Designed miniproteins, single chains, continued (2). Designs and how they scored, part 54

Each design is a single chain, and the fold is of that chain. pLDDT is the mean over its residues in the fold that is shown.

## One batch from the design tools (miniprotein)

Design m5976
Fold by ESMFold2-Fast:
Structure m5976 (fold): chain A 95 residues (1-95)
Amino acid sequence: LYLPQDVLNDPEMLIFYGVGLIHDGKYELAIELFERALELDPDNVRAYYNLGKAYLLMGKYEEAIRYYQKALELNPNNQLAKKNLAEAKKKLAAL
């Protein structure tokens, strides 16, 4: 994936653009941006949370669960990650 260097070197910019790509339905491209954010900041809770969100929207519930759990390991008080983890588990159980 080609991106301007300013975006590639800033985890916050990568997350910002990745969230925009999720809203545009471009989940795989968003995942690449969040993975790049983790290369720059390996403990970035927002990147893990948004990876979980992207996988949840793609119907990849096992992957979503793993990333939400990682977000919660780093920030146990992340209410959005708790809510979406419960949703992903519910969706997986319905398969």
Scores: mean pLDDT 85

Design m5977
Fold by ESMFold2-Fast:
Structure m5977 (fold): chain A 56 residues (1-56)
Amino acid sequence: SAAAEAAARAARAGGEAGLARLRQEGSTPDQIETVRRAGAADLAALGRETGLPVEL
């Protein structure tokens, strides 16, 4: 649905903004990758619930 697609886009944009902030705050590449994988898992769960393929 359009609403589910909008939610997936918002979740992805939030994840990208969060990763950018961690880079600005001097987080290590390993810490950033850990957060990215956690965000990807959350988006994968959203995809399973909505039936849409979602990814970072």
Scores: mean pLDDT 62

Design m5978
Fold by ESMFold2-Fast:
Structure m5978 (fold): chain A 93 residues (1-93)
Amino acid sequence: DEERKRLAELFRRAAAGDEKAIEEVVEYMKKKGVPEEEIKLLRAMATKDIDTLEKLGLKLIDEALKKGDITQEEAEELKKKIAEAKKEAEAAK
């Protein structure tokens, strides 16, 4: 399912601090019926602390792997990219 692979990549970019990706993630969550309070928390965390968005991205990758939408190798590669993006963002402080 191309949509789920795109969502995992979107969360990875959002975890890296991509403002457009953060906005797309928020829009996606609104469409999925995520409670407004949770969306507000995620937006606040994404703007000042990338850790929460990283955790959400990792959870989405694990769910996609469990459902067979991605391979174990793809899941590990995406997790590695998220970790590297976070390190780069922290180093920029």
Scores: mean pLDDT 71

Design m5979
Fold by ESMFold2-Fast:
Structure m5979 (fold): chain A 56 residues (1-56)
Amino acid sequence: SVFFRITDEEARRLREEGITSVTLYVPESLVDKTDEYVAILEKHGIKVDKVVVVGE
């Protein structure tokens, strides 16, 4: 499975590129981290429009 790492630096860079909303793809093994990833994105002014759990 491909997973996306959400860090403060990554969220800041996305915001600098003009990205204000995202769909967050979370592997099933990291589903418990979803709230942490959403919090990091929202802290940097990026809205999470949708969360998609990827179990494959």
Scores: mean pLDDT 74

Design m5980
Fold by ESMFold2-Fast:
Structure m5980 (fold): chain A 68 residues (1-68)
Amino acid sequence: SADDYIKKATEALKKGDYDTAIEYLAKALKLEPDIDKTYEGIMRLIPMRDVYKGVFSDLIAKARELAK
């Protein structure tokens, strides 16, 4: 499910593995194209969300391009 992919993407982001995070975000976006729901799901799971806000916006944009 999209929720499972968001969890995997979040775990990759916590480890600094941005390539893996982008891959799982792209898979989540294919199941749930509403990027705002995907973004909010990630932000709920990551501590220090405000520090990562800009980084996640960029990563989600890249994942959306990959999901095309």
Scores: mean pLDDT 67

Design m5981
Fold by ESMFold2-Fast:
Structure m5981 (fold): chain A 80 residues (1-80)
Amino acid sequence: SKYVKDAKEAGEKIKKAKTSEEFADAVLEGGAAVLDAKSAGDLEAAKKAADLVIEGVEASNLSEEAKAAAIAGIKGIVEG
C-alpha cells in the first residue's frame, strides 16, 4: 500500500529528527498518510500507517511531551 510505504518513510524521518521542526514536519507527513488512507476508506491501511508513525515517534529522541502530543494526534486521525 502507498499509504503504508509513505507512513514508513515518515516514521524513519521522525526517528532521525534532531530538531522540533524536523520532528513536526515528519509527523505531519505521517499524519497525512494516515488521513489519506482513512479518507480512501482503507481502515486497515490507516491502522498500519498509524502504527508505523507511532513507532517512529516512540523511537525519536524528542521530549516525552512532544511524543505524547504526536501519538495522540495520530490516534485521533484513525479513531475520529
Scores: mean pLDDT 87

Design m5982
Fold by ESMFold2-Fast:
Structure m5982 (fold): chain A 88 residues (1-88)
Amino acid sequence: AEAELVERAAALARELDLPTLSVDSSEAELDAVAAEVAARLKELNEEAEERNLTFDDLPEEEKERALALGELASLLAQLRGLRRERAA
């Protein structure tokens, strides 16, 4: 359900020190958090490529953070998709 995705996304956002998400979060709020997640993932990918590092070469803490960012990005994309379909 949408509520389950929101709760999971909110938990990950809290772990990553990002803005709080709820079932009442607007499309603009979801978009803002998604943009921050995308920017963080882009920076990590660019830094890894510049240093010729793979995901497995990252420190354990950074690896966990990257996985959390990726999961949050996926959950936000699913939430936006569901809200768009529900509005139709």
Scores: mean pLDDT 77

Design m5983
Fold by ESMFold2-Fast:
Structure m5983 (fold): chain A 69 residues (1-69)
Amino acid sequence: SAAAEAAEAAARRGGGRATSAEVAEAMARAGLSAEQAGAGLHAVLEGRDGSAPLSPEEARAAGEAAEAA
């Protein structure tokens, strides 16, 4: 999916980690709403602070979850 690919690419561009804000920006550029991006990040972080860095695998999973929301 476009959002999952964009989110993963953002984390890879960041040397294998991205902030939740960077992942949300990548999802927004792929056409997702802030609500969808937030839902995807929440699903992957599972109660961790939203400032926690994400791996490319976690960023991709967040994008996939966001598109399903």
Scores: mean pLDDT 78

Design m5984
Fold by ESMFold2-Fast:
Structure m5984 (fold): chain A 56 residues (1-56)
Amino acid sequence: EELRKKILSLIGEILRLIGDRLDIEADKSLSEEEKAELLAKLEKEIKELREELKKL
């Protein structure tokens, strides 16, 4: 019950961040350097959430 809620919450956050990554990659208004910086920050957040999921 509690563990299930935590797992679903983390999966939901990871999916949202993956969506944000796709939006950044598709954004023609951003330079390659801006995209690289934003994607690096996003990948770090995804990695942190995946590590949190593994700790459960």
Scores: mean pLDDT 82

Design m5985
Fold by ESMFold2-Fast:
Structure m5985 (fold): chain A 131 residues (1-131)
Amino acid sequence: EDEKARELLEKGIEAANNGDYDTAIKYFEEAAKIGSPEIRARAYLNLGHVYAKKGDYEKAIEYYEKAVEIDPSLKARAYTEIGRIYYEKGDLEKAVEYFKKALEVDPNNPYAHDLILKLLQDDPRADELLR
């Protein structure tokens, strides 16, 4: 039932905001299991965020990709977050690749532009990306 899945999604977000990532994961996994495709995509996006905060970058990327597969409207957001993960891992080439993918989906995305400027401020590729 979608109402129950939405309640689980909200409880997961509250747990994540309180730093209780293990509880958040359980709620998001249950929401993804019983929810509609729309709720499942949102749950997967939030699982990506939580795993990234836990430093499990492989699972974070996997869940962002799963969210995008269900809801392509999440591509710009998911690719921007994957770019941030690669930057945090020190893989600057992959970070630039995913920021480029995000801007190909939404060239005027203010979140992607702000993050590129903050993370790549000293990299000449930032100017190339924002053209």
Scores: mean pLDDT 84

Design m5986
Fold by ESMFold2-Fast:
Order: sequence, then structure tokens, then C-alpha cells
Structure m5986 (fold): chain A 59 residues (1-59)
Amino acid sequence: SMEQVQQRAETNAKNAEKALKKLGGKVTGAEGDTVVDPNGQTMATPLVKADASTIAPVP
């Protein structure tokens, strides 16, 4: 039902914000998603995509 989808979405959102708060937002900027040459050229873009649930901050 749409209600269950709605509740799950809200629960996931709340869990995500709680996780970010307890970590202090260390995941923000801890991962490099793309790399672009200073010349404005993209040679090889090692795209590092990690879900919000997959947090691996190196101390």
C-alpha cells in the first residue's frame, strides 16, 4: 500500500539524518565521487558511488 511506502520512506529519511548527526556529517566530503583534470578535461573518472548506508570514513 502507498501508506507503507510513505512510512518506510520517512523512516529511512529519519534514520539517515540520525546517522549523519551522530557522525557529525563526516561522510560529507569524505568520498571522492569524480576527478576532473584542472585543464577542464575528464580523462578517467573513477566514480566512487557509495550509498548513504555505506559509510566508511577512515579516521
Scores: mean pLDDT 51

Design m5987
Fold by ESMFold2-Fast:
Structure m5987 (fold): chain A 96 residues (1-96)
Amino acid sequence: SEEEFKNLVKGAIETLKEARKAVEEGAPDSEIARLLVAANILLTGASFVAPEENKEKIEELKKLVLEAGQAWDNGDRETAIKKLDEAIKKAEELLK
């Protein structure tokens, strides 16, 4: 349903905002990893209930989250934050 889709996307946005803050504040790697995994689970759920026109956009969001995780794992915190900010912005656009 549209409401279920929007609720999952809202959950992903809040989790990604927590992940961004954790990266910026230098939280433990385990906390950052947990938040990125949680965001990916929510986005996977959103993809399952997504309207056809939004399915590709959810896959783009999942790719940005993966790229943020890879940047963080490589010690590139600036790129990780940039990718998380891009993911948050694109996810918020899905709620319009």
Scores: mean pLDDT 88

Design m5988
Fold by ESMFold2-Fast:
Structure m5988 (fold): chain A 104 residues (1-104)
Amino acid sequence: MAAVDLWVAGARAAGWSDETIAALRELLTRVVERLAAQPTAEAGRAAAREEARWVARRLPEAPVAATEVLIRLASIAGLSREELVEIVGEGVADRIMAAIEAGR
């Protein structure tokens, strides 16, 4: 929860809308709880792959928040561009890969 609050504070300081911040908090709370419940690093990576598919379904409703969470999940799970294209399509996959390469 402390990590979620820190990321939300950063998004607020960056001028994100209250609606986008609410979506970010919702997505991060779920993801953090799911990953923290995993008994091993391998299980955590598998859970990150499953959570990436769930977060991708939220892209039409919360594109900015969902993309931010997907960048983190793709990095944790070690998702390839090919896997990302299957989950989110080429345009979003290329944006996520570019963000990971930039160290975001």
Scores: mean pLDDT 78

Design m5989
Fold by ESMFold2-Fast:
Structure m5989 (fold): chain A 59 residues (1-59)
Amino acid sequence: MSEKLKAEAEAAVYEIAGAVYLTLGDNEKAAEYYRKAAEILKEVDPERAKELEELAEEL
């Protein structure tokens, strides 16, 4: 499996966790998981990583 696909899959899990916490009203945990996803994506999808970092900062 390519490094990019592995990173995208790992980031997707964290994005889902962030979305779940957001729906539960736990903005702090949602922000933590979005930041974790962004960190994984920095090397493979820097534009998406930036979007997730900005989303986390708004929470």
Scores: mean pLDDT 82

Design m5990
Fold by ESMFold2-Fast:
Structure m5990 (fold): chain A 67 residues (1-67)
Amino acid sequence: SLEDSLAFARELGREFPRKLAEAIGEKYGLSKEVIEKIINDPKAFDKFVKALLQGKSKEEIEEIIKK
């Protein structure tokens, strides 16, 4: 399920939150500001992971994370 996938991704993010968020964010071409927000805000990280699992575009992800 989406919730199970998100829980697994959060578990991975607990061990490597900065490196994982940076690597994926850079691959998707997200702005540095958005990547830094994902790294420093657990709520933004959860929104980011959920958006990735839902197949959201770069533009949609940036809009979701920017507040």
Scores: mean pLDDT 73

Design m5991
Fold by ESMFold2-Fast:
Order: sequence, then C-alpha cells, then structure tokens
Structure m5991 (fold): chain A 60 residues (1-60)
Amino acid sequence: MADSLLEKARKALEEGNYEEALRYARQAMQVLHDQGDSADVEKLEEAARIYAEAERKLAA
C-alpha cells in the first residue's frame, strides 16, 4: 500500500502535479506511521522528501 502511494507521489511530482504529489506523499507517510516499528525508514524519508519538494513548488 505505501509503495503504491509512493509511486503515485513520484509520478505526480514528475508530471508537475504538485498538489497530487503532496496528497499521495502525505498518505504514504500516514500509512508508514501506522505501521510503527515495522515501518521502512527509507520509504518514510522518501515520502517526507517528496512532500517537502511538492510543498516548496506550490509556495513558489
């Protein structure tokens, strides 16, 4: 589930759909957070990075 959301977030960011990238990255972070100790830290960091970049683009 989180992997699918990350893929959608990456694609949205590449297509310039920053609002969609932000939403998918947020959803991925929520899913990973809910997994607790079983969460993949690398995936959580990637989701946070996509979120930050999309947010930065929307503020420009």
Scores: mean pLDDT 78

Design m5992
Fold by ESMFold2-Fast:
Structure m5992 (fold): chain A 67 residues (1-67)
Amino acid sequence: SLADLREALRRAEEAIRRAEEEGNKVVLMATLHELGELLRQAEELGDAELVERARRLIKRTEELLSR
């Protein structure tokens, strides 16, 4: 559901913030994988706001992993 997808994206965002603080690249890589699946779900549901949010979190996670 859209509500489940929103909660999953919120939890992913929180995980990214904690992983950044801790320098935990393993969590960042796992979160990046999950975000790819959440992006596909958002696109299938046609929710432009959730698609944009997922893409933004993917970009942020990739930036942190490139350090």
Scores: mean pLDDT 87

Design m5993
Fold by ESMFold2-Fast:
Structure m5993 (fold): chain A 69 residues (1-69)
Amino acid sequence: SKEELIEQYAENVRNMIRKMKEMGVPDEEIRKNAEKILDKLVKYFKKHYPEYADEAEKRLREVIDEELA
C-alpha cells in the first residue's frame, strides 16, 4: 500500500540517522546528509509515484525532525 511504501522509506531514514548518532556524527552533519537523502527520495517519488510525493515528503520531514529535534 501507499502507507507501507512511505513508512518503509521513513524507517530507512530513521535507521540511518540513529546509526550516524551512534557513530558520533554531529547533529548538524546528520541533518545535512538527511536533507540530501530527502531531496533524492522526493525526486524518486515525484518520478514514480507522483500522487504520493507530497505525503511522502511530509512524512520523511516529520521523521528527520523527530530524530534531530
Scores: mean pLDDT 87

Design m5994
Fold by ESMFold2-Fast:
Structure m5994 (fold): chain A 81 residues (1-81)
Amino acid sequence: SMKEEILEKIEEAIKKAKEGKLEEAYKLGVEALKEMVEHGMPVSKAIGYILRLLGLQLDKDEEGMIETLEEVREEAEKLLG
């Protein structure tokens, strides 16, 4: 299902962040957020997450990246029911 595909992308992003692969984590997080917008997430909210994830990737903030991706997962679970 599309819900499972979005959640799997977020879980892979979290895994990549835990491995220190922040650029890969960022790319997967952005892909998940784009799919979430197609399913009713406000564009402004998605942009806010994308900018936060970009800043965390550039700053090499692994803990912040993981925390933000976990918030994105919670948003996906709420959005997709």
Scores: mean pLDDT 89

Design m5995
Fold by ESMFold2-Fast:
Structure m5995 (fold): chain A 94 residues (1-94)
Amino acid sequence: MLLEFIEKAIKKVEELIKELKELKEKYKDNEELTKLIEEAIKELEEIKKELEEIREKYEKGEMSEREASLRITALSLRAIGLYEEVLLAVRRLE
């Protein structure tokens, strides 16, 4: 159950990174938006690395289910927030 939740969280972050890369290409002539998207991609890639580390530690028994669940939830919410911030910037600059 928790392992499936971790895998779904990683997959969701990968989807968000892909969508942001597509937005970066679409708005490549907008310097301010491109910088914002690049920063969001960088932070999402760090979130993905942390999720992968949580998965590894949990599988090895080095992290409790409670700790893993809390960290995954916090990272997932942060990832969604970063994505939504970019979408709001796109809407405001158009």
Scores: mean pLDDT 86

Design m5996
Fold by ESMFold2-Fast:
Structure m5996 (fold): chain A 75 residues (1-75)
Amino acid sequence: LEGEEQALIDFAEKHAGPETAEAVRKAINDAKSLEDAKEQAKKVYETALRNGASKLTAEGIAKGVYYLAKKKIEE
């Protein structure tokens, strides 16, 4: 999980800036349920778009957030 989380954070920073990278890290670690993980992924998507990411890139980042948050919650 640590390697996967860091890889997504690094990708988000490179393609959508440090604000999006921070939002990714926080979303993965703060999500408490699958519903919360989905809401956090949506917020990350919106943050990525505001920071100049393409829709496809923002969707990829958001999907990654949901996947990793779900994996952490399901433990």
Scores: mean pLDDT 83

Design m5997
Fold by ESMFold2-Fast:
Structure m5997 (fold): chain A 80 residues (1-80)
Amino acid sequence: MTLSPKTQQLLKEVEELVRRAQEAYKQGKLDEAIKLYEEALKKVEQAYKEETDPDEKQLLKGLGEHIKRLIEKLKEEKEK
């Protein structure tokens, strides 16, 4: 099935934000990495709201849950 053009654009933005978050984490910039993942999560949530295909919504939900878990892990690392 084909994602809507708006969902495709949001996913491209998510991919770039995730890439930048991973690079920030690699550089020890934990706060920056968390903020970038939070921005990516907002984009995924927007894509989920706008997607009408149930299979694609399931994939977007999984992606959002994965990013949320990464944010939680990084916040825990910051508190240690």
Scores: mean pLDDT 80

Design m5998
Fold by ESMFold2-Fast:
Structure m5998 (fold): chain A 100 residues (1-100)
Amino acid sequence: DEAADRAALEALAALVDEGLAAGLSPAELRARVLELVATQDPSVRVVAALREAAAAGDDEFLSMVTFAVILHADWREGVSWEQLLRRLEAFLLGGGKRPV
């Protein structure tokens, strides 16, 4: 569901922006993002990806959060949702590294 994925990305981006502005450590930011993701619909692709990354480890989770924020910025700049989902899939297949 594109609308649900957008809403999840917007909520995540807002939380990350607020956390960075407040001077939260990476560990504190991770904890807040985990709480947010836990309250969201697990059928949403970006939420499922964040939950899987959290289960894989702290570094994987932080990489996924960073990528999701970049994905949200690209979406606001007019990149199609289909292209964004392909980027998400490529990121996950590439071990959490975004292609340049």
Scores: mean pLDDT 73

Design m5999
Fold by ESMFold2-Fast:
Structure m5999 (fold): chain A 75 residues (1-75)
Amino acid sequence: SVLEEARESFSTWDKYEAALAAMVAASLGADEVAELAREEAIRKGADPELVDEAVRAARAGDMKKAMELVKKAAE
């Protein structure tokens, strides 16, 4: 039913939340979690190149650039 699908949707990340999670996990060195969140963001329709650049910026400690790229990836 639509209600069951809505509940399932609430238990999953949207593309912005998934991209944000990938950025945060990457900044913490949690590479396996970052990759899982990256795959989820891309599957939900986030721009793959921008997500990859955001993860790279986060690993380099450039959180301002990473956040800007996450916002663009999820537009």
Scores: mean pLDDT 76

Design m6001
Fold by ESMFold2-Fast:
Structure m6001 (fold): chain A 68 residues (1-68)
Amino acid sequence: SMEEEILKQVEERWPELALFARYILEEEQLDPENPEEVREAVRKALEALGFSPSEEVLERLTRRFMEE
């Protein structure tokens, strides 16, 4: 499925995506402990890397980012 393909590509580029999301959090002065604001940063990072995440994929990746 498209979601499985996106998740595979995200796994391969996770260090890049995580660094970019962290940069967005710092640049936009977002709270790294606020799940809603972290979700926005992760979404922007995914979109900048050419991905169109579903709400489910975005929620899963946001959880992963916050657990690291």
Scores: mean pLDDT 81

Design m6002
Fold by ESMFold2-Fast:
Structure m6002 (fold): chain A 70 residues (1-70)
Amino acid sequence: SEEEKERQELIERITRELMEKAGLSEQEAQNLARAVVSLGVSEEEIKRLIEMAKEGASVPDLVDYLLDLV
């Protein structure tokens, strides 16, 4: 479906940005990207997550941020 394709493209974009901009491993970036998309967080929240990661937030801190949104 188009929604499923858009979901996969979003996961790939977030994964790439976390790896390239924040230096996360592929595994860490993919796990976070899938969590973000599964939780249905907004584009603004995605941008905040990436900025936190760029500023050196740990993976547990990023997970805590996502859990606080639910």
Scores: mean pLDDT 84

Design m6003
Fold by ESMFold2-Fast:
Structure m6003 (fold): chain A 75 residues (1-75)
Amino acid sequence: MAEELEKKAEELLEEAERALKEGDYETARKLLDQASEYAFKAAQEYSKEGKYQEALDLLIRVGKRVAELRKKIDE
């Protein structure tokens, strides 16, 4: 279900932030990629349910967090 995929994306973001704080940049990058993938899957499921605003809000929210965390890894 869309909600479970969204929760998984959020959990992966928390794990990525933890890995980043521990200096495990390789794991952090992989977790950020997975978070983006699960967010996209959740957005597709929300869209199938007609919940287009929820899909858009999710993609913006996760995309913003992924970009912020990637910037900390690369700079």
Scores: mean pLDDT 84

Design m6004
Fold by ESMFold2-Fast:
Structure m6004 (fold): chain A 55 residues (1-55)
Amino acid sequence: SETLAFAEASLRMVIAARKAGASDEFVTELVKKMTQLRNEGKSIEEIEKAAKELL
């Protein structure tokens, strides 16, 4: 499902951010940005690309 795919991508990006030393505040903004892009109809690949650019 698209919901499961988004959840898996979000978890993957949060793990990557934490490994890079990201704060709780940064992780909150990262998830917020990913959710915004999903609401705008972006693909999972586009959402992950945008998230990686924030790291």
Scores: mean pLDDT 84

Design m6005
Fold by ESMFold2-Fast:
Structure m6005 (fold): chain A 57 residues (1-57)
Amino acid sequence: TPRQLEVLQLVAQGKTNKEIGRELLISELTVKGHLSVIFRQLNVSSRTQAAVAAAKL
Protein backbone atom coordinates (compact mmCIF):
# COMPACT_ATOMS: atom_id res chain seq x y z
CA THR A 1 0.00 0.00 0.00
CA PRO A 2 1.12 3.65 -0.40
CA ARG A 3 1.43 4.14 3.36
CA GLN A 4 3.61 1.03 3.75
CA LEU A 5 5.88 2.30 0.96
CA GLU A 6 6.21 5.67 2.75
CA VAL A 7 7.17 3.87 5.99
CA LEU A 8 9.69 1.69 4.13
CA GLN A 9 11.32 4.74 2.48
CA LEU A 10 11.74 6.46 5.86
CA VAL A 11 13.27 3.26 7.32
CA ALA A 12 15.75 3.29 4.42
CA GLN A 13 16.68 6.86 5.47
CA GLY A 14 17.58 5.56 8.97
CA LYS A 15 14.64 7.12 10.81
CA THR A 16 13.25 5.65 14.06
CA ASN A 17 9.62 4.55 14.51
CA LYS A 18 8.95 7.74 16.51
CA GLU A 19 10.40 9.96 13.75
CA ILE A 20 8.42 8.11 11.06
CA GLY A 21 5.21 8.48 13.10
CA ARG A 22 5.90 12.20 13.53
CA GLU A 23 6.48 12.75 9.79
CA LEU A 24 3.45 10.69 8.67
CA LEU A 25 1.20 11.92 11.55
CA ILE A 26 0.53 8.40 12.86
CA SER A 27 1.34 6.69 16.16
CA GLU A 28 4.59 4.80 16.77
CA LEU A 29 2.45 1.69 17.35
CA THR A 30 0.88 2.10 13.87
CA VAL A 31 4.39 2.39 12.37
CA LYS A 32 5.34 -0.90 14.11
CA GLY A 33 2.21 -2.50 12.65
CA HIS A 34 3.13 -1.39 9.13
CA LEU A 35 6.70 -2.69 9.60
CA SER A 36 5.41 -6.14 10.66
CA VAL A 37 3.42 -6.36 7.40
CA ILE A 38 6.35 -5.01 5.34
CA PHE A 39 8.77 -7.56 6.85
CA ARG A 40 6.34 -10.37 6.00
CA GLN A 41 5.72 -9.12 2.42
CA LEU A 42 9.45 -8.65 1.67
CA ASN A 43 10.38 -11.93 3.42
CA VAL A 44 12.92 -10.17 5.64
CA SER A 45 13.53 -10.55 9.39
CA SER A 46 15.19 -7.25 10.35
CA ARG A 47 14.99 -3.48 9.93
CA THR A 48 18.39 -3.53 8.19
CA GLN A 49 17.22 -6.13 5.64
CA ALA A 50 14.07 -4.06 5.01
CA ALA A 51 16.19 -0.94 4.38
CA VAL A 52 18.38 -2.86 1.89
CA ALA A 53 15.25 -4.15 0.11
CA ALA A 54 13.89 -0.58 -0.09
CA ALA A 55 17.12 0.57 -1.77
CA LYS A 56 16.48 -2.02 -4.52
CA LEU A 57 12.97 -0.64 -5.16
Scores: mean pLDDT 77

Design m6006
Fold by ESMFold2-Fast:
Structure m6006 (fold): chain A 97 residues (1-97)
Amino acid sequence: ETREEVFRRAEAVLHYLGGKSALGAGDYERAVKHYEEAIRLAPDDPLTPEAYLNLGKAYAKLGDYETAISYFEKAIELGEGDVRKEAEEALKKVRDA
């Protein structure tokens, strides 16, 4: 890995953490910006499926259910274990509500 790749991945992790903080604070628009930047910086990172799951949650809170569904589907496709399970449950809740 290059130093540029290491720094880009570190920045992605910081944005992921910023997104989690914003989501927990109810600042859904700020959460979206942080997770979008995390995915842009490191699309193949192990945290990227979790970022998609949390993007879906943020968009659902903003009332954009169509975008939320799209991100939950990406989290299911790329995620494993608890991330995939949580994304499947969130997708069902949004579609069946």
Scores: mean pLDDT 85

Design m6007
Fold by ESMFold2-Fast:
Structure m6007 (fold): chain A 89 residues (1-89)
Amino acid sequence: MELLKKIVEELKKLFDKDPEVRVKAIENLVELVKQLSEEDFKLVLPRVIEKLRELLSDKDERVREAARKALEEIKKAFPEYAEEIEKAL
């Protein structure tokens, strides 16, 4: 699926050398994840949460803030998964 391919591409950009690119990738991932069906979200959720959790400890403050906001936005979009997301915070 095209949407899942875009998510994989943004996941790769999360570890770009440029913090601006990492922030943009986080923002794009949030918007893409919100468009997923419940079935597809379940497949992607563990990977997305793992990567965003890593970025909570990123060197750049802007990246850390973007990761926190991303996890909060995903919790709002998918309340049924809030507990799993909160374990990453």
Scores: mean pLDDT 79

Design m6008
Fold by ESMFold2-Fast:
Structure m6008 (fold): chain A 59 residues (1-59)
Amino acid sequence: GAVELLMREGGLSREQAEELVEMAKRNPSEEEIRELAERLGMSPRQVRDALDLIKEGFK
């Protein structure tokens, strides 16, 4: 699933990957993306790229 893909591709923990998947379901704002990036130790660009990858998995 998307969680396992994020762990393998992004080097994320399960908790970090699950947080990204939940965020993708909510169609996050730029502010939410920045906040998540700060919490995960990622750049906003990395978070956006991960969210786009998850959205591809929703279809």
Scores: mean pLDDT 75

Design m6009
Fold by ESMFold2-Fast:
Structure m6009 (fold): chain A 93 residues (1-93)
Amino acid sequence: MKVEISDPVVLPGAGVAMLGVRVYDEEGNLVDSAIVFVDADGKAAVLSLEPGRFRVRVEKVGDNEYRVTVELLDEKGEVIARSEPVVVKLPKL
């Protein structure tokens, strides 16, 4: 399985970055998707059809700048795939 994060879209009026998440099988078929939001405090929220399917790791790397990694979980909560990290820079609120 492969987890990809889209280029972040910063919503400056909300102080939030939006990241699209896509999951592909070994044949390149899209099998799952989610939207991840990261706020100016480095907190993440996930919008997906199945709760608990995704885990978001957020690491502060600068002022209002965060490294975001998305992990795909199985039914037991074990990590089965991980995205490459994406750096998000948010405006100061």
Scores: mean pLDDT 81

Design m6010
Fold by ESMFold2-Fast:
Structure m6010 (fold): chain A 98 residues (1-98)
Amino acid sequence: KKEEAIKKLKEAIELLRQASTHPAVRDAAEGAIGAAEKLRKAIEDNAKPSTVANLFTAAALNTVAGIIEAERAGDQEAVSLLRKALDKLMEAGRLIDS
């Protein structure tokens, strides 16, 4: 389950990297990538549950901010990428909590 959570998190990071090429969402996507990479390391290192939860929240909130920014800019490709990334983050979150 930990390995599956890391796999979903890596899939989310790849989608966030694709989104980060879009100017409207670059900062939000980069923030989400940073939080998600730290989350991956925290899971690998068996960090405290509070550390994992805080990093997950940071990754999710930055991704949601990116979706809002993409929608305001009319960038439907960025919206699609960020929504897929959020879905993968939520899947990883469920696997971590199980």
Scores: mean pLDDT 88

Design m6011
Fold by ESMFold2-Fast:
Structure m6011 (fold): chain A 62 residues (1-62)
Amino acid sequence: MKFLAKAKRDYKGKKKDELSLKKGEEVEILKQVDDVNVLAKSLKTGKEGLVPKDVLEYVKDI
């Protein structure tokens, strides 16, 4: 699944498997993991990690 999303706000990952994002940073959503988290890849850094859905704004299907 290839979806683009954008960080609504700055987010600091609390665990090693979590992705840290700055407001406005674009990510590719790779997978829905659970009801609150997705696995995403930062388009800026290329790093992958878990991000809460509440941090992300859906922007585009690609």
Scores: mean pLDDT 76

